# Designs tried in a protein design run: designed miniproteins, single chains. Part 83

Each design is a single chain, and the fold is of that chain. pLDDT is the mean over its residues in the fold that is shown.

## One batch from the design tools (miniprotein)

Design m2884
Fold by ESMFold2-Fast:
Structure m2884 (fold): chain A 68 residues (1-68)
Amino acid sequence: EFEEEVDLALAEIYLAIGKLAYQRGDKESAIESYNKAIDILRRTLARRPSPEAEALLKEAEDFLNKIK
């Protein structure tokens, strides 16, 4: 599905931005980017099951729990 592939790529980009922001000490931007990725991944999963989206969502949620 084209929409799923685009959403997964966008979520991965936001996760990468968030990781870089956190590494630079920008916790606020990291949290914002991760929340955007989580919103995309939850929307993807609401449409249909996706093991890739589930794995990325778990990674993002685990990271936010550590930094919040």
Scores: mean pLDDT 81

Design m2885
Fold by ESMFold2-Fast:
Structure m2885 (fold): chain A 96 residues (1-96)
Amino acid sequence: SAAERALEEARRIASRTPEMRALHDEVVKEMDEDNEILEKNKDSSASEQQKKAIEQFKQGRPITALDLAELAAKKAGIKMGEILELIKNNEVLPEK
């Protein structure tokens, strides 16, 4: 039930601004790709700074399904796969 409550609350937050969620997800993806380039260039200092920036950005952005799974798994000690399945079932199952 703790995982279901976390999912319910986060879904309510996410549903407020769906276009904002999509935009933030795209920006995070670009930041992750930039960090991969920094790691390929073996610039460990720049890569660490980029990872910190990504973490800060994630803390300020709308919640994604992956964020929900990670947070709920950490809080409840449940496997991420189980939480992701709950998210999928709640997104596909109308009304219930």
Scores: mean pLDDT 55

Design m2886
Fold by ESMFold2-Fast:
Structure m2886 (fold): chain A 91 residues (1-91)
Amino acid sequence: EERELRIKLANLTTAAGIQAAALRWMQEHPELFTPEQIADTRQGVVDLAREVLELAKKIKEDRENSIRLALKFAEQVGDEELVKEAKELLK
């Protein structure tokens, strides 16, 4: 059911974007957060980016754009393994 998968993908990409923005703000204000809070937020971005990438593999429509978004989030958090996987899928 492509429609349900596309809705899930949109929700996941929105969640990933919000989490990534929160992570950037926390990194700009490290005096307000513990290292553990920043690490937890970073892990949240990684988890969401991974879910976006896995779902994008199954969706024929918007596949390339979804993979590019997952790549952007992976690059933002510095997850080299996820970056490599996303780049490989774009070839």
Scores: mean pLDDT 79

Design m2887
Fold by ESMFold2-Fast:
Formats: sequence, structure tokens, C-alpha cells
Structure m2887 (fold): chain A 69 residues (1-69)
Amino acid sequence: GPPLTPEQREALRRQAQAEIDRLNKKADEYGKMADKYLAEGDREKAQELYVKSVAYRILAVGVEVELEL
């Protein structure tokens, strides 16, 4: 298709940034929950939550890489 207009490109950039922010917020929330469970001695629950935190961070990095291309 034809290249995006500057306004369309800016709108997509804002949407991408909002998604990055949302994914990073989810990663932070899961990381904090994992830290709490780890402090309480629930290592299995902490591990599951850390995996979720890392997964959301990887998704955020993927969107950031696409935004910079």
C-alpha cells in the first residue's frame, strides 16, 4: 500500500506508545506481585508471576523495536 500520511504515522506512533506503556505497567504489576509471594515463601507462585512479568516485558520490547523501524 502507499506510505502513511504524517498524521496517520503520528496516530499509529501514539497507539504503539500507549501499548508499550500498558505492557510495561502489566510487567511491573506482575513483578511486584511475584516479589510479594517470594517474600511470603510461595516460590511456585512467585515463579509463575515472574514468567508473566518477563513475557509482558518481551512484548513491550517487540513493539518498541517495530516503532523505531
Scores: mean pLDDT 87

Design m2888
Fold by ESMFold2-Fast:
Structure m2888 (fold): chain A 95 residues (1-95)
Amino acid sequence: KSLRELFEEADRLAQEGYEKTGHPLLKELIEKLAEAVRHVNEYLRTGDPEHLERALELLDEMIKLAKEFAEQYDPEMGERLIKVLEEARKKLESL
């Protein structure tokens, strides 16, 4: 899967989870995902490494939120989110 497809999958999973649960961890994850996508787009446009660094930091924060969600609320949904976000991070590191 492409980085774009991984971000779209993460957004879909988090949105579905948020619609079902109303959980604030998922809302925060959705907001951070939107910010990460913006930074990736700016990196691709400008080549500025600060945008790549910020996108990676946001992915690490999102992985932490997904782990908290898995541990405290829904292990199945949380584990799926973790897997997609870790794959996205690996793809982003390869840019």
Scores: mean pLDDT 88

Design m2889
Fold by ESMFold2-Fast:
Structure m2889 (fold): chain A 100 residues (1-100)
Amino acid sequence: SPEEKEREKLILLMLVHRLAIGGEILVLERILPRLSEEDQKRAEELIEELEKLIKELDELVKKAKEGEISIEEAREKYEEIVKKANEIFKELEELIEKQR
């Protein structure tokens, strides 16, 4: 059905963004030894926030696959997670620029 195809597409998008967030964590971990003590603490806080977003995405994917959540509600929650990840990515870019 069209609804099932939209659910499958949303699940795929969530899995892709989970991979992207994992990549952001790897970038943060790689820059940690080059940062000041204060910026290292901030980067560790950003890693914890990204790990929480991964857990939220994992739960959302599970609920979407099991049909425990509507496509509309899942999309809204996914968009909120993406927004938070983008805000963290902006801070990550600032931390990387300090190394140039």
Scores: mean pLDDT 86

Design m2890
Fold by ESMFold2-Fast:
Structure m2890 (fold): chain A 81 residues (1-81)
Amino acid sequence: SATEEKKKRLEESFERLLEVLDEWSRSSSAAQLRVVTDYFLSEMEELIEELKKTDPEVAELAEKLLREFRERAEEAIRRVE
């Protein structure tokens, strides 16, 4: 289904995003990572709220992945500190 394809693409995009986070953690300060991740999280939260209105199943997966990203980002920031 279109919804299943969207979920798969979202999970694939999330894996690439985690790779980028890992790369940035090796070259960025904790302060730089905090600013970038906070901005990204706020933008994604707004997009997810809009997505809930049109595709709630994809929005639910996006919320789960965003929580996982937040946890991974906090862990990366702590390692760089």
Scores: mean pLDDT 83

Design m2891
Fold by ESMFold2-Fast:
Structure m2891 (fold): chain A 80 residues (1-80)
Amino acid sequence: SLASLSLSELRERFAQLLVDRFGLSEAAARAIADSITDKAELIALIQNLSQPHPRLTPEILEALIEEGVRRLVEAVEKVT
């Protein structure tokens, strides 16, 4: 079950689903997956994306991408 997987394994599975379902680049998918630190949230997202008609809409996915990009920008600004 997904609950028996490590956080790293869940991130890889989520990133693969983002590539397969939404055509994201591997780099973008990994950046988004790496931004999620809560195992339960990753499990919920994987389950939603694994359904034939996932309830994760393009608008929700865009918001997740924007949040991931924002976190990366903030991290860079902290060192510069």
Scores: mean pLDDT 71

Design m2892
Fold by ESMFold2-Fast:
Structure m2892 (fold): chain A 67 residues (1-67)
Amino acid sequence: SKPVTEEMFKENLVIILQDIFKVDEEKAKKMKLEEIYEILEKNIPDKDAFNMAKKSIEEKIEEIKKS
């Protein structure tokens, strides 16, 4: 199977942001991880739900970095 890179994971997050939160495609493709977290926080009013989503993203990135 093809290894997942941090950039591939980030690209998939960008696609999700476009589909769910209607973020502009060109802006979404240029976003840094910190900007992605800001959009998630803005669109997820429940702080616990946001923290859970952020933790899942951070765990996946750390797994990719360890590989």
Scores: mean pLDDT 68

Design m2893
Fold by ESMFold2-Fast:
Structure m2893 (fold): chain A 114 residues (1-114)
Amino acid sequence: MEKLKEELRRKLREGDLEGAAKVFAEIIQQEGADKFLELLRELAEWLAENGYESAARGILELIELMNDPSLEPVYTSLAAAMTLKQFLLRLKKGESVPELADFLRRILEHGSLL
């Protein structure tokens, strides 16, 4: 992990935003969802330090929106749609999706995934 964070900092210092984005995606994939907001905040700090103030502000605004409870229904709907798309792709490959029945039951009973 530290090697990827060093690579990310190097890419930002060099102005390679495309490479920085690729390395950041790898960091998220390794650390998982629980650290996503923390990693976004770290990225915003490093962007600001390297003169990308507009990008840094944009990321901080996205973090604020994700933490806004009034937007929870929008995020829930988006998450449900993305989950259904993944189930559809698995079904198209001939895979069993036993989670589909429980997922649909939760939506029907509670009007939300979460």
Scores: mean pLDDT 69

Design m2894
Fold by ESMFold2-Fast:
Structure m2894 (fold): chain A 67 residues (1-67)
Amino acid sequence: SHMERIEELAKKAFEVLLNGGNGEDAAKALLPEIKSEEEAREVAEALETKFGLPKSVILEPLLKLLK
């Protein structure tokens, strides 16, 4: 489902951060799988709600890379 995909992408971002990567590293890892700015916002929201990290950690880098 769409929500399962979003949560899986948030988990990938979380794992990059746990392994010493920063928000830009996480954003670059997710970029090939992100289809829109709306999806980027949904993944950032899932990172906050499911993993307890501020959504700004990946949202700003993701939006910058999508432009």
Scores: mean pLDDT 84

Design m2895
Fold by ESMFold2-Fast:
Structure m2895 (fold): chain A 58 residues (1-58)
Amino acid sequence: NEEAVKVMEELVRAGQELNKASPEDKEALIARIRELLAKSVMSDEAKAVALEELDKLA
């Protein structure tokens, strides 16, 4: 699943960006990540992990 791998990699990178970003940038990044997750056809487990990481970094 090349698409799923790319989404996960982008999610990890965006998560790292969130850690360094201003509050305004964090909101925009979270919105983009949610769009990526909605568009991806990942397993329920992968989506849950991604959402949990997002919540922690927000």
Scores: mean pLDDT 70

Design m2896
Fold by ESMFold2-Fast:
Structure m2896 (fold): chain A 87 residues (1-87)
Amino acid sequence: MELSEALREAVLAGDGERVEALVEEAISPETIAAEAERLGLDPAEVAELAKEAARAAAEMAIRLAEAGLTADPEAARATAERLRERL
């Protein structure tokens, strides 16, 4: 899912503002309803999938930061924790 990749990149970059914007857009009632209609899924299922994707992105970013695969591991870790708090 494109959202998961965008969230992972934002977290690895330490871009907390982009993370907030992506989460707010993805879990807004309007976005969830539109996506549910497009996919033929229950809005509640789409909301849970979006949360799971965001959690997976945060976990991956933390692991990549710990492995030294980011330019700023501290910023990446702080941004990943912020993302977890928004879920």
Scores: mean pLDDT 72

Design m2897
Fold by ESMFold2-Fast:
Structure m2897 (fold): chain A 70 residues (1-70)
Amino acid sequence: SDEEIALGDALLSVAKTVSNPELKTALETLGSLLKNGDVNGAKSTAETYLKKSSDEAIKTGLKGILETLS
């Protein structure tokens, strides 16, 4: 939907400003999936990054994205 595309654009825009490689890669991957309409892929990918990450700020951001996609 238009909302998922808009979220994808927002994540890709934020990724351009982020210096942390883990966060940058996560935002680029999630943003691309959402821009392509793959909402289920974006949810699965966000869950995978959330399980792998040890960074609390990244985990909080990923939880927020998952909540938005629910």
Scores: mean pLDDT 82

Design m2898
Fold by ESMFold2-Fast:
Structure m2898 (fold): chain A 60 residues (1-60)
Amino acid sequence: MEEERERLIDEAIEFALKLYKEGKSIYDIVDEVARRLAPHLTPQEVARAVNRVIEALDKA
């Protein structure tokens, strides 16, 4: 469902921000997020989620 996908993306962004505060590289964070979302989202949706994560990290 749409709400479940949005929740997964929001959780992935929050998780990415926590890793960024811990000193993880953007490359490691992006890879971790993609791996976490891949079983639940299509490849296209994963790519969009990764782009949103990158935008959130750039503003952090």
Scores: mean pLDDT 78

Design m2899
Fold by ESMFold2-Fast:
Structure m2899 (fold): chain A 72 residues (1-72)
Amino acid sequence: GAEEALANPEGRRFAAGAAATALLVGRDPAQGTADYARIELEREPTEAARLALELAESDPEAVRQLGLEKLA
């Protein structure tokens, strides 16, 4: 679930980077992270992208916080 995905370093790092990128271009961080993760999964299915997508769908506020922390 969201707690497990948030605890995973690869998933957190992907989500933080994707959310930060979304924020910088004026997009919603959770939706942006989900979109970026889906694109990655279509090319190369990775655990990081799968977990980032799970986190963005189950806990969008945690994804927003990761993006904001990445930019701080």
Scores: mean pLDDT 82

Design m2900
Fold by ESMFold2-Fast:
Formats: sequence, C-alpha cells, structure tokens
Structure m2900 (fold): chain A 58 residues (1-58)
Amino acid sequence: MLEEAARALEAGDARGAAEALRRGGVPVTQKQAEAAAKMVASGMPARAAAELLRRESL
C-alpha cells in the first residue's frame, strides 16, 4: 500500500497514489493525493508524503 502509493507519487501519478491507498482501506480524496504529489515535486520524500496522506485520512 504505502510503497505503491509512494511510487505513484514519485511518478507524479496522484490518481494512482489515491487508488493504492483506497485499496488499503485509507479514504483518500483525489484532491489530497494531488496536494501530496505537489509536495513530492517540491522535494518532500514520496514515502513521507504517502504516510502523511494515510495519517490525514484516518
């Protein structure tokens, strides 16, 4: 789940990141995933952004 979401965020794929987290039971919105993808583009580690999405959605 987190590894798959992190890989999607590294690729700029916010939709893929959201879908990976939703498959793991995390209710992430597309808007939240897009914000995380922008953070990764700005230098945030993708794993940290994926974990932030999980925590914010729980």
Scores: mean pLDDT 79

Design m2901
Fold by ESMFold2-Fast:
Structure m2901 (fold): chain A 72 residues (1-72)
Amino acid sequence: SVEEKIKEIADEAEAGVRAGRLTLDQAVSRVREEIDKLEKEAKEKNIPFDPSVAVAAVLRVVAVGIERELAA
């Protein structure tokens, strides 16, 4: 599902931030780009896209990034 793909994107970005491979800014940019692609694909396939799931994914990645910055 689209929701499962968004979760995978967020999980990957979060892992990258936690491992120090991605900055918060890089992780948020990648999540947004991948979600934008999924939204476009969903629209082309006439599949409903819930923007609240996308917002939740971005906020989760931001929270992890802030947590790391506060710990540093």
Scores: mean pLDDT 79

Design m2902
Fold by ESMFold2-Fast:
Structure m2902 (fold): chain A 55 residues (1-55)
Amino acid sequence: SSPEEVGERVKELSEARENSGPEQSPELRKQSLEAMAEILGVSVAAVEAALAKDG
């Protein structure tokens, strides 16, 4: 898929994850990035790049 499509999916999953709890820790952030990478079939680095570009 295109980088823009990956970014949109990553953002949607990130927002859904944030609504699941008010707690924000480095471990949970890493776990969320890994989960998004698995779901989208991309690398964790690609997920991080998509989030950084969208922000």
Scores: mean pLDDT 69

Design m2903
Fold by ESMFold2-Fast:
Structure m2903 (fold): chain A 72 residues (1-72)
Amino acid sequence: LTERQEVEIELSFALMELSIFKKYPEKTTIEELKELLERYRELRERAADDPNLVAAAEAGIEELEKLIKEKE
């Protein structure tokens, strides 16, 4: 796999995890949200050469920041 393909796959898994957190907020901890946020930030940096992957990562970061703020 190329780095770009690896980032695409990891973003797909991160998006799936985010969807589960949004569906079951009562079962999701702030620690889990912050861990996923860190993974999205790393993926955004790795995706820097692909604007579509960067945009997808940024959307996930925005959603996670919102969820974390709501739990604080």
Scores: mean pLDDT 84

Design m2904
Fold by ESMFold2-Fast:
Structure m2904 (fold): chain A 88 residues (1-88)
Amino acid sequence: MTIEELNAEMGEILAAKGIDVVAFSKALNGLIDVIKANGPLNTVIGAIRNIAPGLIIDQAALEKYAKGEITELELKKAVLDRLKATFG
């Protein structure tokens, strides 16, 4: 799956539930940036929860990404899987 295909599939699921796709993408990219910067996650996780209520992002996936064990694409795939489980 390319990043374009992944973004399109996330957007379709979010739009089908009336969730703001642009706000969600901005918050998810903000979360990734905070992880890269070794910064506090609470504010960005809170923003994602407000945009997509009921979505839980796996702490283990965030930790693997922070350690360089998975790619940004693999982290976003994990988020897509959670979106499908929650809203699909």
Scores: mean pLDDT 80

Design m2905
Fold by ESMFold2-Fast:
Structure m2905 (fold): chain A 83 residues (1-83)
Amino acid sequence: MAKKKKEIKLEADILEALVYMAYSLYTKSKDKDEFAEIAAKIAKKLGADVTPEDFKKMSLEETVAFILELIKKWEEEKLKELE
């Protein structure tokens, strides 16, 4: 049980780091479409039915916040499955 909980938390931490890295890369490249595609791929891995077009309607900050909330929800749901 403890090992699986640590693995879920580590995966969530890695996903958060990837989101911040993608945000940093976007601020350098200024490619909004590429960032929206990356955001949609992360969201789909977290079980969200979201398209790149949905993220294009959001600000960068809103997109980052949305994905971080998905990561937290995904972590909580995975931890609950172990109970």
Scores: mean pLDDT 76

Design m2906
Fold by ESMFold2-Fast:
Structure m2906 (fold): chain A 66 residues (1-66)
Amino acid sequence: SEAAYRAGYEGAKSGDPEVAARAGAEAGLQHGREGAAANTEGAIKSGDPEGATSAAGGALDAALGA
């Protein structure tokens, strides 16, 4: 999600990768939740917090590479 990306970007400004990943995941979840409240059928597709999933995947990849 764009919100997840921007939240991650803001966290990255501090140089803390954990803060960036955390902010991205949280923003993704928030936007997904709003979508679910607006439209149930649309939320199943668009309300999914893909930003949180991407952040989790990135964290796992970093852990496996470290």
Scores: mean pLDDT 52

Design m2907
Fold by ESMFold2-Fast:
Structure m2907 (fold): chain A 100 residues (1-100)
Amino acid sequence: SEEEKKKKQLELELLSTKYLILEYILENKDLPEEKLKEIINSYIEGVIDMLKHLGFEEKEIEEIKKELEEFVEEALKSSEEELEKKIKELKEKIEKLKEE
């Protein structure tokens, strides 16, 4: 159904965004935290703008923005080993959803 397709698309976008955030943090651990936050927040604003253009409801978009902001705070406090584990888990979830 169209609703199931939209829900799957939203979940894939969220998981893909989280994956890219973790990869970026892991590859750029030498950057100051403030600089990492600025770059990542700019990326998140781009994702939010895309979701608005795709016609997702304002409430859903606000919830996703909050989830991503909380995710970034946790990721910045994570060790390299924790980040690598989370990246692998997200990759598996993304592949599973794509195969459905």
Scores: mean pLDDT 85

Design m2908
Fold by ESMFold2-Fast:
Structure m2908 (fold): chain A 94 residues (1-94)
Amino acid sequence: STEQQLVEALKNKDFDTAVKLLKILLLDEETDPKKVAAYLYQFIKTFGTEENLEAIEEIKTILFTERSKEYIQAIKDSYQYYSENPEELNKLLS
């Protein structure tokens, strides 16, 4: 699945593949916001540097323009949860 390929790209630090697959999941209306939050958290943890700022801003633009306020809030809540509960993030990404 796209999610399994994204998890593998994140583990392998494959930036280009991770960006591509994350954009696909953000445009998929069926994608669970809790899972997207976990993938975004791991993406920022792995690739959140000045060199990658353009791609990060593009991902943010997709999220804030293409998704509902409710979906964005669910992502924010889950993102905060993973920042406080790293063991739960690790279970999802195993």
Scores: mean pLDDT 83

Design m2909
Fold by ESMFold2-Fast:
Structure m2909 (fold): chain A 88 residues (1-88)
Amino acid sequence: MTEFTEEQREELRERIRREALRLGLPEEAAEALAELILEGASVEEIRARARELGSRLLEALALGARVGEEALEPEQIAELRELERAAE
């Protein structure tokens, strides 16, 4: 796949930040969430940052986004589609 351009990365950052603010994160935590997701932070980095900010919601959202990204791999999407067909 084509790597995200700088412009596309900035759009994703703003979208993540906006959604985090809508979900009740303060500005600092919303900015941290966008950074952690876009930079592909490890689980340990996510937990460390959430602990620094005292935000359990930040930890939950960042870890949830990572799991969602992994679940959306092409091979996993194909498997889910096959399971959906088999259930008909």
Scores: mean pLDDT 65

Design m2910
Fold by ESMFold2-Fast:
Structure m2910 (fold): chain A 104 residues (1-104)
Amino acid sequence: SPRYTVVTIVIEIDPSVPVSEETIEKFHEGVRQAVEALAAADPDIVHATIFESPGDPRLIIVNIVARSEEAARAARERLLQAVKALAEELGIKVEVRSDIEVLE
């Protein structure tokens, strides 16, 4: 049986640094594209969801469900690298926190 594993990635644009609305929108779109590309490339990714906070446009939460812990860890690494590259391209500072939960 597959050992389904859930990855939660919390991405926060530094609230102490001024960022334009246009840059925030570009960051959200880039994160969405990275998640969609990841899900399309890896058949062990069964679900990927992006949540935007209605109270904080600087907060993005990504949930990934993978068929194995190995696939989940690989997906996390790829997304963290993509988010870092996107933040550098846009000249913004982001903090990323992540959690991994292995299901039965």
Scores: mean pLDDT 86

Design m2911
Fold by ESMFold2-Fast:
Structure m2911 (fold): chain A 111 residues (1-111)
Amino acid sequence: ELDKLYEALLKDPSVENRKAFFDKINELIPDEKRSEFLEKVKKKLQEKVPEVEIGDEVLVAVLRYLASGGDPSIGPAEDKDQPAFDAIRNTLSDKEIIDIIYDSFKEVLES
């Protein structure tokens, strides 16, 4: 159950707990709902960071960063996406982004 992994992650935000949480989301989300899930995450991030445009490449970089346990070497593949990535990381804590991911997953399963 994803809820148990989310609780473990809130108690101990270790690389192991982050990887387990993201691996479980990837396992549980149906293929047909994956695009809807990513779009909900992107929309919620955009609402929190309205000063930059959040594209799919920025979202992928943020998700890779969190799944790595916060490896600072992880960023967007293209320089043009770096300002949006930096704005997200400067505006939101890792916990706030994880909360957005968890909420988006729950909404997709309810729809």
Scores: mean pLDDT 81

Design m2912
Fold by ESMFold2-Fast:
Structure m2912 (fold): chain A 101 residues (1-101)
Amino acid sequence: SAAEAAEAARKKAYEERYKEEYEREMQRAIEEAKADPSLAPVGEALEAELQDEEEGKKLFARMSPKLQEEYEKIKKEIEEAAKEEAELRTNTIWLEAQEAA
């Protein structure tokens, strides 16, 4: 149906925006963590994960429990921020596209 086609298109747009925002939030978190000497290992693990997921996992496994908690907290914040921004961008772009058509 037309409704199913529209939903599929919206989902695809959201997934593309989520990926873009996730990478942006990840880069911000890496920069902020590296600026804090107490969180430098977290920043290194996040940066490694962007390039090689397995290398990121190895660095995470070598962290203290406290640093692992900080890593997981930062990752959750990245995922939530990326989700919120992707939803906002998808809604804005979709509405503008409809008005332009």
Scores: mean pLDDT 80

Design m2913
Fold by ESMFold2-Fast:
Structure m2913 (fold): chain A 100 residues (1-100)
Amino acid sequence: MKEKVEELRKKVEELKAKIDALPYTPFRPLTPEQKELLAKIDELERKYAAGELTVDEKIQYVELDIKLAELAIEQGNVGLAKSAVVRAEQVIDDLEAELK
């Protein structure tokens, strides 16, 4: 489990670097794939806020946000990519604290 969280941390740092390299872009409409990912993320976010997520579910939440950030970077949607990475980083911080 610690190794998985370390892998997710490294991936988030790589995504942050990619986002920082992107030019500022205007608002872009969400793709169907992004909308599906956001619906799953919204469900997990509600459970996370309630303190109801298991460690495995927190990992799933991070993996979904990483996937959303990757798709947003490909589309040039800087705002969506940043929001996904910020959420992922918050959950990784919690996971790292739990696994100390």
Scores: mean pLDDT 81

Design m2914
Fold by ESMFold2-Fast:
Structure m2914 (fold): chain A 81 residues (1-81)
Amino acid sequence: EEADRIIEEEAERLRKANTSPEAEKGAQIVREVARDMVEKGLSLEEAIKKARELTKDLSDEVRGDVIGAVREAYARLKEAA
């Protein structure tokens, strides 16, 4: 299950890169958005819009990291397909 592996690796990378209490929430958002990309066929633009909305209450640093992780997950999921 290449998609599940890619999603978890990107979420875990974000969690480990951040020591903030928001790191776990950021990782959960990456998992949710990346799953929607696989299950619902969200475009990169749709995924980024969803990530921005879900991270609106998080710090700018974690928000940027979540958006970056979503972009990386999208690229990796496309390569795996």
Scores: mean pLDDT 81

Design m2915
Fold by ESMFold2-Fast:
Structure m2915 (fold): chain A 91 residues (1-91)
Amino acid sequence: DMELAKEIVELAREIHRKGIDAKELIEEYRKAGDLEKARLIERADITLYTARALHEIGLETLKELVEKKQKPFLKQQLAIEEEALAKLEAE
């Protein structure tokens, strides 16, 4: 779960950098033969809006998406981000 969440954050950043939507990135990875990453993007239901928000706003946007969409993966990602923030604040 944690490795999956880290990979989705990196994929969200890639979508933001390229200025494309999740469907376009899925097609790019399929053409490159990276079916694992293509499936991950589909499973995470990432949009360009979500990618930009994750890159720029991070945790607050994940909280809003969890509230609005209630996707299990987004709930897991939020928990991981909150744990990481708590550890950072403790130091």
Scores: mean pLDDT 63

Design m2916
Fold by ESMFold2-Fast:
Structure m2916 (fold): chain A 71 residues (1-71)
Amino acid sequence: MSPEELKEKARAYLDQAKAAVAAGDLAKAQEYLDKAQDYIGELGKVAPPEEYAAFLAEVAPELQAVRDALD
């Protein structure tokens, strides 16, 4: 899987986690967050450090919002 595909999947699962939070489905939100974090971890193995850091900065506010909602 390319860095582009990993970023796309991470964003997709993070969007699903946010939607699950909005719907009150905290169990689904946790599952989607876990999947998003798995793809972010895989990106760190294949992407250049600066690209990985830029992606982390991009998704950090959304990751934190989902984590805060899961309490």
Scores: mean pLDDT 85

Design m2917
Fold by ESMFold2-Fast:
Structure m2917 (fold): chain A 69 residues (1-69)
Amino acid sequence: AELFPAVPASQAVEQYKQLSKQFPQYEFTLQCADKTQYPLGKKEQDTQEALSLCGDSKQVQFIRQSLKD
């Protein structure tokens, strides 16, 4: 798994769009500022839902999961 640099929560949806275009076969997890992790599906709303669960997190990180094998 690869941990990407922290981004402002306001940029998280856009960051997900860029990462999903660059790595279309990979699954991603959103990590909140408190280090709580939420697995993401391939839908934009999954990122928005995870952000709402992160509460007051000003910055979040994306984790690229290993390919399913």
Scores: mean pLDDT 77

Design m2918
Fold by ESMFold2-Fast:
Formats: C-alpha cells, structure tokens, sequence
Structure m2918 (fold): chain A 74 residues (1-74)
C-alpha cells in the first residue's frame, strides 16, 4: 500500500473523506467537494490519481454521475 505521505494534500483530503464515510459508501465528486471544501475539478483530479494507485474505484451511474468508493487496498 502507498504510504499516506506519498499522496498530495488534495488526494489525502479526498481519501480521508471517503474513509470517514465508510468502506461501503460510494460518493460523487460533488459530494466529496462539499466535504473537503475543494472544487469539483480538484476532487476529480485527486480521485483519478487515487484510482490509478488502486486506492479507490469509480462506478459510472450515468453520463453525468460517477460514484467512488475505497478499494480493499485503500
């Protein structure tokens, strides 16, 4: 598993928000932006990097809505 210090400040904030919501909960980028006080664009970039690290997975619910959850590796 990547060490917490290997993540950017924004990646850490987004991952903490997901972990705080619970492993079974899937959250949208908009919900995470509200929880972290970051822009949706910043959260979307952080989520992409976390997914590349295998720490979160993305589930596309619709054309305009994607939800994210922590992986077993996160």
Amino acid sequence: LPHYDELSKNEQAVLQALLGAGEEKALSARELAEMTNLSVSTVSRALRRLAERGLVEAERVSRTLTRYRVTPEG
Scores: mean pLDDT 74

